# Designs tried in a protein design run: designed miniproteins, single chains, continued (3). Part 90

Each design is a single chain, and the fold is of that chain. pLDDT is the mean over its residues in the fold that is shown.

## One batch from the design tools (miniprotein)

Design m11114
Fold by ESMFold2-Fast:
Structure m11114 (fold): chain A 73 residues (1-73)
Amino acid sequence: MEIFKKAKEKFDEYVKLLKEQHKEGKGPDGEKGAKLTKELEELYEQLDPEQQKEFEKYAAELQKELDEELAKE
C-alpha cells in the first residue's frame, strides 16, 4: 500500500498547491505543478487495478472540490 499512499499524498499536495496559488492571487507555479503531476502519473502506473479505481474515486472527489474553490472568484 506504500505506492497508493504516496499517490494520495502527492495528489493532496497538488490540490493544496492549486488552492494556495489561487487564494494568494499569484501566478501559476507551473514548475511545481508539472513536477507533482509527473510524480502522480508515475505512481498511478505502479498501482494495481483496484488501487487505480480507488485513486480515481479519491481524485474525482478532490478535483470537484478544487474546481469549486477555483471558481469561487
Scores: mean pLDDT 73

Design m11115
Fold by ESMFold2-Fast:
Structure m11115 (fold): chain A 80 residues (1-80)
Amino acid sequence: MLVEAVEAQDWARAAALLRFLGTGPGVPAEFSAALRAAADAIEAQDWAAAAEHLRTAAGHSPNPATRALLLEAADVLARQ
């Protein structure tokens, strides 16, 4: 889902998905903040900042599948 949006360069969808992912109950504040910062950076087309914010969010993710997806998305963005 997120990686697919990033690979398709559907930046509006990618930003929306990151904002949504940060809104669940019990989500750490640092995780939500990093995802919002990544979404803002994607909308600004600051790929380096977006990749670093996604790596920060991955470090705060309690879910290993979500962590893996965020790191993969960061690697795709870093190659822009």
Scores: mean pLDDT 80

Design m11116
Fold by ESMFold2-Fast:
Structure m11116 (fold): chain A 69 residues (1-69)
Amino acid sequence: GLEKGVEAYKAGDYEAAYKEFQKAIARDPNNVRAHNLLSKIYLEEFHDVPKAEQYFNKAVANNKKALAA
């Protein structure tokens, strides 16, 4: 989940972090933190700017929904 993903990310295990953040999103599709951290992994480690932007935009949309509620 999210906590295990953060621990893996801090350890430099980006593949394990990626898998755990995907599990966090599968459990809670509106998880802003998981989307932000996946965006960061795609940008910094996978060098996939379009995927990083996609996940960042999902995080922003989820934050706007929280503010509207």
Scores: mean pLDDT 74

Design m11117
Fold by ESMFold2-Fast:
Structure m11117 (fold): chain A 64 residues (1-64)
Amino acid sequence: GLSDEQLRQRFDEAYKGIEDHYKDDPEEAIKVLEFAAKVMKERYPEHSELIDSLLKEKIEEIRK
């Protein structure tokens, strides 16, 4: 299984890719990130709460 640190790194890497492609469309970036988070929760169900927390924090950052 992944550690919390490894999961955080993978989430950050996924988001960096999304941000680079959708820098001019933050709402589309959020939709893509939500889909990526759903896939991550299916792969790592033990980290579902952490993934949801990371997603919430990133959405709040994007919308500032």
Scores: mean pLDDT 83

Design m11118
Fold by ESMFold2-Fast:
Structure m11118 (fold): chain A 68 residues (1-68)
Amino acid sequence: MAEEVRERIDLIEEALKSIKDPEELKYFVEQNKIKETLRELIAKSEELGDEELVERARNLYKKVDEML
């Protein structure tokens, strides 16, 4: 479970770093339900007690929220 959560956070983080255009980023976030996925990953990380994964997922959510 922890490995799955980590891998999903890593993939989202990498995707967000690769998209430099704000319109493309918004489209990616909306089409792939990234905010919804990040909320689920935060909840799962909290259930696992993995503080690092919680912080990483929260930071990604904050970045996405600030860009939209």
Scores: mean pLDDT 80

Design m11119
Fold by ESMFold2-Fast:
Structure m11119 (fold): chain A 82 residues (1-82)
Amino acid sequence: SMSNRQKIILQAQMGTLQLHANVMARLSENPTIKQQLIKVADQLNDVISRLEAGEISIEQAQEEYQKILEQLKQLEEEFNKQ
């Protein structure tokens, strides 16, 4: 179904962002930034898991994804200032 395709695409987007956060965490020398990046990766994994389990709608997952994406953009700015 079209809804199933949207779900798969959103899961792929969130999975890619999770990998990016984990890579930045591994490269970060600042323990505070490292811990915040790990938290962002964990939050993405939680949203993916809840979406896969049918506990949240695609719309709810999209809203949470946008909030996490904004958090990661702020952390990426801090990471680049190291």
Scores: mean pLDDT 87

Design m11120
Fold by ESMFold2-Fast:
Structure m11120 (fold): chain A 79 residues (1-79)
Amino acid sequence: SAAVEAAVRAELARIAPEVAAYVDAAEALHAEAAAAGEVTEEQRARMRALGERLRAVVAALSEEQRAALEAFEERLLAE
């Protein structure tokens, strides 16, 4: 859903611009895998590494930014 993705990206950039830039890198990697029609072992390893690095980036943010990102992540995980 392009509309949801656009809203998600805009909110991330407002809360934590550094994290939004990082998420762009993860989205680019995902798009690369989608264009290839499958996910390689290398791409899966890179995706896992990006996920771990996101945790470290969040830990470096202010408590207010971190709380806002956690609330936002909870909404993203809710179907």
Scores: mean pLDDT 75

Design m11121
Fold by ESMFold2-Fast:
Structure m11121 (fold): chain A 87 residues (1-87)
Amino acid sequence: MSTEELIEEAKKWLKEFEKEAKELAKKLSPDQQKRLEEAVKQIKEMLEEAIKKAKEGKLSKDQLAATIRTLKGLAEELLKWAKEQVE
C-alpha cells in the first residue's frame, strides 16, 4: 500500500468512526456525550497531524501505519465504553 492509499483508507475509517460515535452519542447522557465528543476530537486531531507530517515527509510510512493502528485501538476502546453506557 502506498502512503497515499494509507492516508485515504485512514480518512475513510475516520469518517465511519465519527459516524458510529455520533449515533452512540444520541443514546448517551449529556455529560457522557460531551466526554465521547472530546475523545473523538482528540483522535481526529492526532490522525490529522500524523497525515500532515507524512505528507510533509516528516513521518515515515511505517510510522504513519503504526499511528493509525494505535488510534484505531483507542477508537475501539472508546466505542466499547460508549456502548457499555447505552441503556
Scores: mean pLDDT 86

Design m11122
Fold by ESMFold2-Fast:
Structure m11122 (fold): chain A 80 residues (1-80)
Amino acid sequence: TEEALKELEKALEEAERAGNEKTVREFRDAIEELKKGDLIGAQLEVSDGLREARAAGNDEAVRYAMEALYHLGKEQFKRS
């Protein structure tokens, strides 16, 4: 979860720098869900933010969001 949060914070910074307002909202929602311990909610919001970042052509935000999804998937596997 710490690794996922760190990568997601980086994705948020790249979205904010580019002015991708919808992507920013999705990543902020994902961070909030992750802080609450809702891994499924966080994964859904990151996936939506990733789609919006791709549509905006924000390759840096896409890269960090993909890393966040990778770490979230690893954490979910450990809890199963």
Scores: mean pLDDT 82

Design m11123
Fold by ESMFold2-Fast:
Structure m11123 (fold): chain A 109 residues (1-109)
Amino acid sequence: MIEEALKLYELGLEAFEKGDYESAAYLFSTSITLLEKVLDELSDEEKKKLAEAYANLGKALYKAGDLEGAIESYQKAIELLKTLEPSEEIQKKIEELEKKIEELKKELE
């Protein structure tokens, strides 16, 4: 399951790079679903990858025109990062995602 999820995540990155944001969002969502099924079995490094998958889902949804979905995905990424051991790297990632959420909320007004 984890290996399959990571392969889907890589395919999602390829789709995003090619500008196929709907396919990228689908692939990231499927990868996330597989990882969430084994969430309690994930290492902190794998949970960090799951947070990255949510962040990339947010980017793909934003590019596809789904601002509300993008905000939700970024919020899920922040929630996961907050469960990890605090570090300057994790704090910086949270701040960057919070800033993206603020920018998208202004676009919805």
Scores: mean pLDDT 87

Design m11124
Fold by ESMFold2-Fast:
Structure m11124 (fold): chain A 64 residues (1-64)
Amino acid sequence: SMAAVDYLVRRYGLSREQAEEAVRLIEEGIRNGKGREAAERLVERFGLSPEQAEEAGVMVAVLS
């Protein structure tokens, strides 16, 4: 959702394009039971800490 994208841009300083990719990865992780793998990709691709990646996953779920 746009709310989830805007949250990631504001909270973590991601570009809109990066935030859209991050939302997609998190939503795919939720749908396929691969939340851990999605969190690891957020750390690797966007430089989020493991704690920030977990926070992002929860917030995307709430804002979707």
Scores: mean pLDDT 83

Design m11125
Fold by ESMFold2-Fast:
Structure m11125 (fold): chain A 90 residues (1-90)
Amino acid sequence: SAMAEARRLFAEGEAALAAGKAEEAVRLYREALRLAGEDDVELLLGLAHALAAAGKNEEALEHLERAVEAAPEELREEFRAFLERARATL
């Protein structure tokens, strides 16, 4: 199923990041997003982390902004705080 494949790709992306393979992690997370849905918050956060690790800071911030927009209302302020801290650091 597409959901099972997206979860597999997400796990592979996390393993790639842990191994220092940031560009491979970006590819895996983008593929997972395409299968799971473009507004999957956990995948958007994973992709943003991988993009930042690859030195693509502007793209990382763009995906963090999308994660804030996609977040449940009760978590949205928490995600906005993370985005503000990321903008100050990246």
Scores: mean pLDDT 83

Design m11126
Fold by ESMFold2-Fast:
Structure m11126 (fold): chain A 109 residues (1-109)
Amino acid sequence: SLLKEAIEAFKKGDFKKAVELAVEYLKTHPLVKVPEIPENPTLDDAVYYLAQAVVAGLLTGDLSIKEAVEILKELYKYYDKITSPTARLTLKSAIRFLETLLGEKVIEE
């Protein structure tokens, strides 16, 4: 539910809430270092933390494949607006990880 709330905040342009919820979710992952929340979170920050949260959720089985697809497709709509190479790579890596689990293409590049 945290990731559903995070992506809804992202869709509304509330990047601060999206990052806060994604970080809260990441704190529940056993192997994830607690991320530092930026003072003024950007689109790039929201994409970066949400993409990491999706991978963490898939690895732990806490996130369904269907929810992961929906979140990553939403984030990919903004791919051309992402200025951070790290955020772009993190999103692409999350998509590739999901595609590996499914054995099929999810997003056309």
Scores: mean pLDDT 82

Design m11127
Fold by ESMFold2-Fast:
Structure m11127 (fold): chain A 66 residues (1-66)
Amino acid sequence: SMSDVYKKIMQEIGKILSELQKESGVQVTISTRDGVVEVEISGKMSPEQLKRAKEEEERAKKEQLS
């Protein structure tokens, strides 16, 4: 049904945005309630995201040296 397709699309978009949030530090939340889509955006990187970004960058540099 259209409802099922819509739910799947929203789930996939949420996953993509979660990955982008992790990389860019922009937080986006999408929720659906009774057919209404709610979107909230905030533009700050958490300390955990900063730590992970730094670790990933350092790991990538070490991989290049291997």
Scores: mean pLDDT 64

Design m11128
Fold by ESMFold2-Fast:
Structure m11128 (fold): chain A 67 residues (1-67)
Amino acid sequence: GKIVTTTKQVTKEERDALVKELRDFAEKANASTSQEDLDKMKALADGLANDTPKSGETATITVKEKV
């Protein structure tokens, strides 16, 4: 497998949903959670940290995933 970087245009509502997914993942993560899943969530969190679109606006986020 290799890591593929893609960009995605998201609305404020979609970004808020992704932030919620990250929080839910962090609450459910335990000793059996794979390092690859942890790395994926960290990369998503880092990609979301720097830009918060206002209502009615969009932002571009970068997603990295192993294929």
Scores: mean pLDDT 67

Design m11129
Fold by ESMFold2-Fast:
Structure m11129 (fold): chain A 77 residues (1-77)
Amino acid sequence: MTSARGGLDGMNRRVMELLDRQGQRIREAVPERGDELVEETYDRGGRAMGDGYAQGLGLDEMLRRVTEVAEEVLRRA
């Protein structure tokens, strides 16, 4: 019941927690460009989440896609 009513809020919170964790990792790996890469990760991650939501994907699949974006950004750093 609570998870159903707060589904979108819970999803947003979990995505933000994931992005914060990945952002810290990126900043540690590339301190000089960390903020730039974190902003790129947030932008691309937000688009991936929006696309997943539009397709009716579940939270876990959206979190996976956001993680893939963060890994790709870090790999290009």
Scores: mean pLDDT 74

Design m11130
Fold by ESMFold2-Fast:
Structure m11130 (fold): chain A 93 residues (1-93)
Amino acid sequence: MRVQLEFNPIVKKDGEVFLSATVTALEDVETLILVLRDASGKVIAVELLGENVKAGQVLTSSPVKVDANVKEVVAEVIAADGTELATATVKIP
């Protein structure tokens, strides 16, 4: 696996849910893009995490607000060509 992907602890503020993720590069990667989707596959957010990423580098995404009706979020880290590098799933309480 070229990267490690982990959801950060879920933040609740004013009745809203915020998600962010941490990506650790295990090898050099030209481009890292984070995509958040709901359980149906609908895109919630897309963020360019970094370019010319080096092995050992740790990248943290910006917090993303998730609608109250969303019960599960899938995070996918992709390369510039759309290749999936890592995936993680979190259940929203």
Scores: mean pLDDT 85

Design m11131
Fold by ESMFold2-Fast:
Structure m11131 (fold): chain A 74 residues (1-74)
Amino acid sequence: MSPASLGITTLEEAAAVMEEYARQLAAYLASQPGGRELLEEALALARAEAAAATDPHARAAAETAARVFEEALA
């Protein structure tokens, strides 16, 4: 839930929050004109963030988002 995002203290919590957010975002983008292209851009950004991340929480979150966007494109 949105208020819980301020209380993220573990890598698992960061991944779970990102998974929920990414699923909501993927559904929203898919409903928009050019939604497939928007999802592909979101996937590319998530992959770039995962590759650039030095913080394990940020990396886990970005990898989780990339997985969700890949599933949405399948």
Scores: mean pLDDT 76

Design m11132
Fold by ESMFold2-Fast:
Structure m11132 (fold): chain A 75 residues (1-75)
Amino acid sequence: AEEERIEAEVLVALALIQLAVAKNYFKRHGLTPEQEKILKELEKTVEEMQAAADAGDLDRVRELFEKVQELFKKL
């Protein structure tokens, strides 16, 4: 359904915005080794969300979006 595709695209867009905000913040302020690990895991998770969205796997996009939120909470 079109609604499923739109939901997946919106979740990916939100995750990309969150990642961009975090990357810009840390470029300006620096980051700890722990924050660097979390940021790299965030990047990988967002890439996996993009691949899942391209495959039409909304359930996986939702799972990965939850992981993005948890990683951001740790940042």
Scores: mean pLDDT 85

Design m11133
Fold by ESMFold2-Fast:
Structure m11133 (fold): chain A 91 residues (1-91)
Amino acid sequence: SLEELLEAIESAFEDLRKVIEAPDSEVSEEEKLKAVETFIAETKKLLEEHPSEELKEFTIKKVKELIELARKLKRYDVAEKLEKFLKELEE
């Protein structure tokens, strides 16, 4: 169902948010970047398997929230990867 798919993206978003917010002593910069790449790959697969304008718009909203968080925390490499993904989603 669409609700289950929205919940899946919300869950993935919350997991990635926690990773991005974690101090480098707990989650290294390399681990953060790997988590971003995993989030992007899994989200792309979900959107390809379940094409939906509502799911895409929700994903765009969540990706924008992660970009703002990453910029606020000065995680510019994370923000750049997410910004590239956002551009792909908006095309």
Scores: mean pLDDT 87

Design m11134
Fold by ESMFold2-Fast:
Structure m11134 (fold): chain A 78 residues (1-78)
Amino acid sequence: DLEAHLRQALSALSEEERLTLLEKTVEFIEPIDPKAAKELQKLLEQAKEAAKAGDMEKMIELAVKALLLAKKAQEEAL
């Protein structure tokens, strides 16, 4: 289960490492699918707000959603 593996992997990262991963994911997707990159940027901003509020569970959920969206954007660009 990809979602479960992503959740486990993200839980092992620090807050800073999760944000860096999401920022690099936005940069990677932008030349492939600019619309998906904009949606990823919104998820990144929501993840930053969740982290600031101390809601790590919500931050991880948003990060999982972002990485799954990035995977779909890459698949569609085949």
Scores: mean pLDDT 85

Design m11135
Fold by ESMFold2-Fast:
Structure m11135 (fold): chain A 58 residues (1-58)
Amino acid sequence: SKEEAIETLKKALELAKSSPTVARVIEHNSPLVAKGLEYLEQGDEEKAAELYLEEREQ
């Protein structure tokens, strides 16, 4: 779960860095995921995974 979240976020970060459109869509639709990507860029994988999982929790 946590490992899968980190893998998904790493893929999303690569896409966001390659496309400003993808970055904006993530910020608009999933603000906690967008924050998670910022933490991932800073090397805080644990906090990034927590924010991703929080966004997915209904």
Scores: mean pLDDT 79

Design m11136
Fold by ESMFold2-Fast:
Structure m11136 (fold): chain A 55 residues (1-55)
Amino acid sequence: SKEEEIRKRMIEAGKLPDGAKRAELLAQASLEGFELSDDPRYKKAAEAMKKALEA
């Protein structure tokens, strides 16, 4: 499932050393996870993350 793929990506990102690259990959995975949520609060969080990644 897409949720399982997102979890795998977060695990792989977690293996990276602390830094901008790890934070970016975790943010992208979280964004996708929030977009899959039925909760409108998480969809708003996804939109905010998307803007942060565009900056």
Scores: mean pLDDT 72

Design m11137
Fold by ESMFold2-Fast:
Structure m11137 (fold): chain A 79 residues (1-79)
Amino acid sequence: MVVQTVQQHASPQQAQQVQQLYDQLGDAIGAGDSDAAQQYVDQISEVLRQSLPPDLAQQLSDQLRQGVDQALAIVQQNA
């Protein structure tokens, strides 16, 4: 899980920031707000780039974007 990896490698403040952004991202996806969801993905990816090694940050960012795209597609199909 992205949040768990950040907690292991990042400062407590960075881990808390990612957790808050992840919770907000979940709310945006549930609401079908793709613009808000994309903004939160970008903010999480930026924190990952600042707190983790580049390769790990890129891998987790890619996984997050894929997961969000899939979740939004499901919500939009059922809305």
Scores: mean pLDDT 77

Design m11138
Fold by ESMFold2-Fast:
Structure m11138 (fold): chain A 94 residues (1-94)
Amino acid sequence: MSPREAVEEAARIAKEAGDERTAEALEKALEQNPNPSPFEAAYAAIMTAKSLIEKGKYEAAKKLIEMAKEMIKKVKDPKQKEILTGWLKKVESL
């Protein structure tokens, strides 16, 4: 999955789960930046997962967590990878 495809899929999952505000924010982000980095895609997936967990949408959030893990593997900067891994662990502990 490309970083762009990951953000598009995150928006679709958020919308289907009833989080239209998050879906609109992701679509707007893609309009402003049509070529997101793996870092930006991982961040979008992590934050969307957090929103869905807070709304009790655990199955949808699980898909976003797996997508975030895939995007983190594509991040080449070790410091950015550590930051994303820390955020992901915090979201998984919710």
Scores: mean pLDDT 87

Design m11139
Fold by ESMFold2-Fast:
Structure m11139 (fold): chain A 67 residues (1-67)
Amino acid sequence: KLEELALRAVEAINTAASGDLEQMDRAEKEIKEIKEEAKKLGATLDDLFEIAVKVDPSYAKFRPVHR
């Protein structure tokens, strides 16, 4: 369940970065919905990203934090 939400979050973030204004708007709404679902599970969007990276290390490229 949480892993599915994590993969969905990465897909939405990638879509938001596509440069298509209509797709970006839809992706922003999707990300908001994912954040609410994650909060119900006791997780943040950043937690979902860590889960996605653990499932597939290539997703580290899409990580929004610089550190």
Scores: mean pLDDT 71

Design m11140
Fold by ESMFold2-Fast:
Structure m11140 (fold): chain A 75 residues (1-75)
Amino acid sequence: SMTDELLAQFNKLASDAKAAIDAGDLDKAKQYIAKMQQILGQMVQQNAPQAVIDQAAAKLEEVMAALRAAERAAA
């Protein structure tokens, strides 16, 4: 389904964002997070199941928290 395709892209971006954070490439991590936010917006616009939206939102918050922690460590 379209939702399954969006979720697969979202999960790949989450993995790529975490890898960028671990590598210290915070600018690249921010770009991946921005793309994750766009896909989450598309899921909402397409009326994806609420459980899928909630799962994606939780993963986005997890990745954003990891970015904030890495930014604090770099400061």
Scores: mean pLDDT 89

Design m11141
Fold by ESMFold2-Fast:
Structure m11141 (fold): chain A 80 residues (1-80)
Amino acid sequence: ENVKKAAEYFRKAAEAFKAGDVETALSNLRKGLNALDGLPVEEQARAIGLFLRAVGDILEGNYDEAAKTAEELAEFAEKL
């Protein structure tokens, strides 16, 4: 189930951000986004928007907000 797989990756990304492991967090965010490939444009746009917000948080050094955004991505995927 692609959406379950995406949610698992986004949960792993959130935990990695909380641990300050940005490389593992980004790897899991990309894997989660890739697992959502083939969804309708509306769902893809939401996921991409949240991903870009997480990237912005990383650039600002705000890993707590990046973790929250990854959790929002997981919740979004779980509702699909």
Scores: mean pLDDT 82

Design m11142
Fold by ESMFold2-Fast:
Structure m11142 (fold): chain A 107 residues (1-107)
Amino acid sequence: SKEEKIEEALKLLEEFEKELEEILEKYEKGEISEEEAYELILKKIDEVGEKIASLNDTELIKLYKELRDKILEIINEGKEKKLSMREVVKRILEEIEKTKKKLEELK
C-alpha cells in the first residue's frame, strides 16, 4: 500500500539520520578524515536512493531526488566556505527532517 511505502521511506530516512550522526562522531574523534566523512555521506545518499527507488513510487522517488539535490548543495557549500563537519551534518539533518514532515503529510 501507499502508507506502507511511506512508512518504509520514513524508516530509511531515520536510519540515514543515525548514520550521519555516527559519521560526525567518528570525524570529531579523529577516526576518519574530512575527505572520508564526505565519501561516507555520498555513499549513504546513493544507498538510500537505491532503496527508495526499489519502492517503485514516483512521488517518493521525486521527494528523495529533491532531498538529494539539497544535500549535494550543502556539501558543495561546506567545501567552498570551509564549514565545520558539524555544521554540514546539522544542515543535512534539517533537510531530512523537512522531507520526513512532507512524507507524514502524504498519509
Scores: mean pLDDT 88

Design m11143
Fold by ESMFold2-Fast:
Structure m11143 (fold): chain A 95 residues (1-95)
Amino acid sequence: MDEELLRRAREAYRELLEREGEEEIKKKAEEAEKLKQEVYDKIAAGKVFSEEEREKINKELEKYEPAVLIVVAKEHEGTPEGELALLELLRLLEE
């Protein structure tokens, strides 16, 4: 495993958690889950989204993606799933 890449990912994770606070990050992750559920429910009810509506939804979800990855990394700390979430977070922040 790339220990240096994981070290940098953990540093970015800690900085974001300290900067925004655990409660605010959790709130953002819950908001993303709620938005995904609302979109799913509308699709299940037969709604067809326009390209413009789809872009708007994707932009809102992208806003919350770092918070979602932080929650996954925290919940799965010390597991491969948690390490993958940390690496995805680093990739998102550096790309």
Scores: mean pLDDT 78

Design m11144
Fold by ESMFold2-Fast:
Structure m11144 (fold): chain A 83 residues (1-83)
Amino acid sequence: SSELEKRRRELGREIVRDFYRSIVESHGIVVRSPEEARELLRRSQRVLDELASKPSLTREDLFREILAEAARLYSLLLLEEAA
């Protein structure tokens, strides 16, 4: 039914948002506004672009990539919700 599909999509978005929130907040990143989400998106994209330019990644680079991608995806989810 359309109602079950709607509930599934809404719950799925909430679970994904809360999952990425838990990752970024465990690293001291707290987003309180759409403007902070836009700034986090800009910063995380810069980190990802820098790492993408490297010929090889260290263990620390891989941790930074994981955190930056989580922050980027979380920012996009918050901005989509605010639109």
Scores: mean pLDDT 84

Design m11145
Fold by ESMFold2-Fast:
Structure m11145 (fold): chain A 90 residues (1-90)
Amino acid sequence: SDPALAFQLALEAQKLISKAEEIAKEEGKLDERMRELSLEAVRALNAMDFDRALEYLEKLKELAEEKGVEKAVEYLSRAIEKVREAQRAL
Protein backbone atom coordinates (compact mmCIF):
# COMPACT_ATOMS: atom_id res chain seq x y z
CA SER A 1 0.00 0.00 0.00
CA ASP A 2 1.41 3.37 -1.14
CA PRO A 3 -1.27 6.12 -0.98
CA ALA A 4 1.29 8.84 -1.89
CA LEU A 5 2.16 6.98 -5.11
CA ALA A 6 -1.56 6.47 -5.85
CA PHE A 7 -2.16 10.24 -5.41
CA GLN A 8 0.81 11.12 -7.69
CA LEU A 9 -0.43 8.70 -10.40
CA ALA A 10 -3.94 10.21 -10.15
CA LEU A 11 -2.44 13.70 -10.73
CA GLU A 12 -0.54 12.38 -13.78
CA ALA A 13 -3.79 10.86 -15.12
CA GLN A 14 -5.54 14.26 -14.71
CA LYS A 15 -2.78 15.99 -16.74
CA LEU A 16 -3.21 13.39 -19.52
CA ILE A 17 -7.01 13.95 -19.53
CA SER A 18 -6.39 17.72 -19.87
CA LYS A 19 -4.07 17.12 -22.85
CA ALA A 20 -6.66 14.84 -24.51
CA GLU A 21 -9.38 17.51 -24.05
CA GLU A 22 -7.03 20.22 -25.44
CA ILE A 23 -6.31 18.09 -28.56
CA ALA A 24 -10.03 17.38 -29.13
CA LYS A 25 -10.73 21.13 -28.81
CA GLU A 26 -7.94 22.04 -31.29
CA GLU A 27 -9.38 19.51 -33.81
CA GLY A 28 -12.88 21.03 -33.39
CA LYS A 29 -14.27 17.73 -32.05
CA LEU A 30 -14.71 18.57 -28.36
CA ASP A 31 -18.46 18.38 -27.57
CA GLU A 32 -20.58 18.62 -24.40
CA ARG A 33 -20.51 14.83 -23.83
CA MET A 34 -16.69 14.74 -23.95
CA ARG A 35 -16.54 17.69 -21.50
CA GLU A 36 -19.05 15.96 -19.17
CA LEU A 37 -17.07 12.67 -19.19
CA SER A 38 -13.74 14.51 -18.64
CA LEU A 39 -15.21 16.45 -15.69
CA GLU A 40 -16.68 13.29 -14.10
CA ALA A 41 -13.37 11.39 -14.54
CA VAL A 42 -11.44 14.26 -12.86
CA ARG A 43 -14.01 14.41 -10.01
CA ALA A 44 -13.65 10.64 -9.45
CA LEU A 45 -9.81 10.92 -9.46
CA ASN A 46 -9.97 13.77 -6.90
CA ALA A 47 -12.13 11.49 -4.71
CA MET A 48 -9.63 8.59 -5.24
CA ASP A 49 -12.56 6.60 -6.67
CA PHE A 50 -10.49 4.79 -9.29
CA ASP A 51 -13.24 2.32 -10.35
CA ARG A 52 -15.53 5.25 -11.23
CA ALA A 53 -12.66 7.15 -12.90
CA LEU A 54 -11.92 4.12 -15.13
CA GLU A 55 -15.64 3.86 -16.09
CA TYR A 56 -15.73 7.50 -17.27
CA LEU A 57 -12.29 7.31 -18.94
CA GLU A 58 -13.26 4.19 -20.96
CA LYS A 59 -16.43 5.98 -22.16
CA LEU A 60 -14.43 9.12 -23.02
CA LYS A 61 -11.85 7.03 -24.93
CA GLU A 62 -14.63 5.26 -26.93
CA LEU A 63 -16.16 8.66 -27.82
CA ALA A 64 -12.73 10.00 -28.90
CA GLU A 65 -12.24 6.87 -31.07
CA GLU A 66 -15.70 7.38 -32.68
CA LYS A 67 -14.74 11.01 -33.46
CA GLY A 68 -11.34 9.97 -34.91
CA VAL A 69 -9.25 12.01 -32.42
CA GLU A 70 -6.29 9.57 -32.52
CA LYS A 71 -3.94 11.73 -30.38
CA ALA A 72 -6.64 12.11 -27.68
CA VAL A 73 -7.13 8.31 -27.69
CA GLU A 74 -3.35 7.90 -27.07
CA TYR A 75 -3.44 10.29 -24.08
CA LEU A 76 -6.62 8.70 -22.65
CA SER A 77 -5.10 5.19 -22.96
CA ARG A 78 -2.09 6.45 -20.96
CA ALA A 79 -4.43 8.05 -18.38
CA ILE A 80 -6.29 4.72 -17.99
CA GLU A 81 -2.96 2.91 -17.38
CA LYS A 82 -1.96 5.51 -14.74
CA VAL A 83 -5.30 4.96 -12.94
CA ARG A 84 -4.80 1.16 -13.03
CA GLU A 85 -1.31 1.66 -11.51
CA ALA A 86 -2.88 3.92 -8.83
CA GLN A 87 -5.43 1.18 -7.95
CA ARG A 88 -2.56 -1.35 -7.58
CA ALA A 89 -0.61 1.11 -5.36
CA LEU A 90 -3.50 1.37 -2.84
Scores: mean pLDDT 91

Design m11146
Fold by ESMFold2-Fast:
Structure m11146 (fold): chain A 83 residues (1-83)
Amino acid sequence: SMEEIAERILENWKKILDPEMVEQIQKAIETLLNTKDLSFDERGLALEKIHILAFNKEPLPLTEEQIRAAIAEMRAQLAKSKG
């Protein structure tokens, strides 16, 4: 299931991230799983943004609004790479 995939990712990241960041990742993933009507690519973009932010020690999206904003930001960055 999607929850099982998220749990496996979190377990792997626990080995290399500080406990505070791990707690924020868990909350961000829980919010992502509770955000409805996301396409396959939108879910992937949100998860990739969580990855980037966590490894850069930046604040993570903890609300549905912040998850949707993170997806929009990732789409904008991809658009810049194409022109």
Scores: mean pLDDT 78

Design m11147
Fold by ESMFold2-Fast:
Structure m11147 (fold): chain A 61 residues (1-61)
Amino acid sequence: MSEVEEAEKELLRLLLEAAAQGLPAADIQRIASHAKELIEAGESAEKVIEEARRLIAEALA
C-alpha cells in the first residue's frame, strides 16, 4: 500500500476506537473531514494522523 493508503487505514482505526469510546457521530465526521482536507492539501501521513489523534483527545476531554 502507499503511504496515503496506510494513513487512511490508521485514520479509520482511530475513528472507530473514538466511536467505541463514545465520541458522537458529528464529531467523528468533523475530524474525518478535516483529516481528508489535510491529505488533499498534501500534508504528510504522520502529520494527518497526529492531528486526528489530537482532535479525538480534545473531543473526549
Scores: mean pLDDT 79

Design m11148
Fold by ESMFold2-Fast:
Structure m11148 (fold): chain A 103 residues (1-103)
Amino acid sequence: DLDKLVAELQAVGKQSQELLKQAQEKGATQLTIDLAQQGYDFAQQGIDVAKSMKADPAAATQKARQYLSGAQMNLNGAQNAFELFEANEERKKKAEEEAKKKA
């Protein structure tokens, strides 16, 4: 169902935008920002393919699935990179708190 794929692409695109905003607000790594942006871009490309190829629903569905897969992989990569960034920030915060206790 092409409409279901468009809905899934829209969901991944929104998740990618939300993660991109959080990554920018927290000053996350460029890798996190780039992966979140790519996830959004692939989701938008998938939606565009689904809309432009409506005369061939089978080909549209196949290409939209490829873009959904790419969007999902980039979103997963961005989530992993963001989690690593937050873990590193927590380690810095803990080290600063221990340094303050010794002062």
Scores: mean pLDDT 84

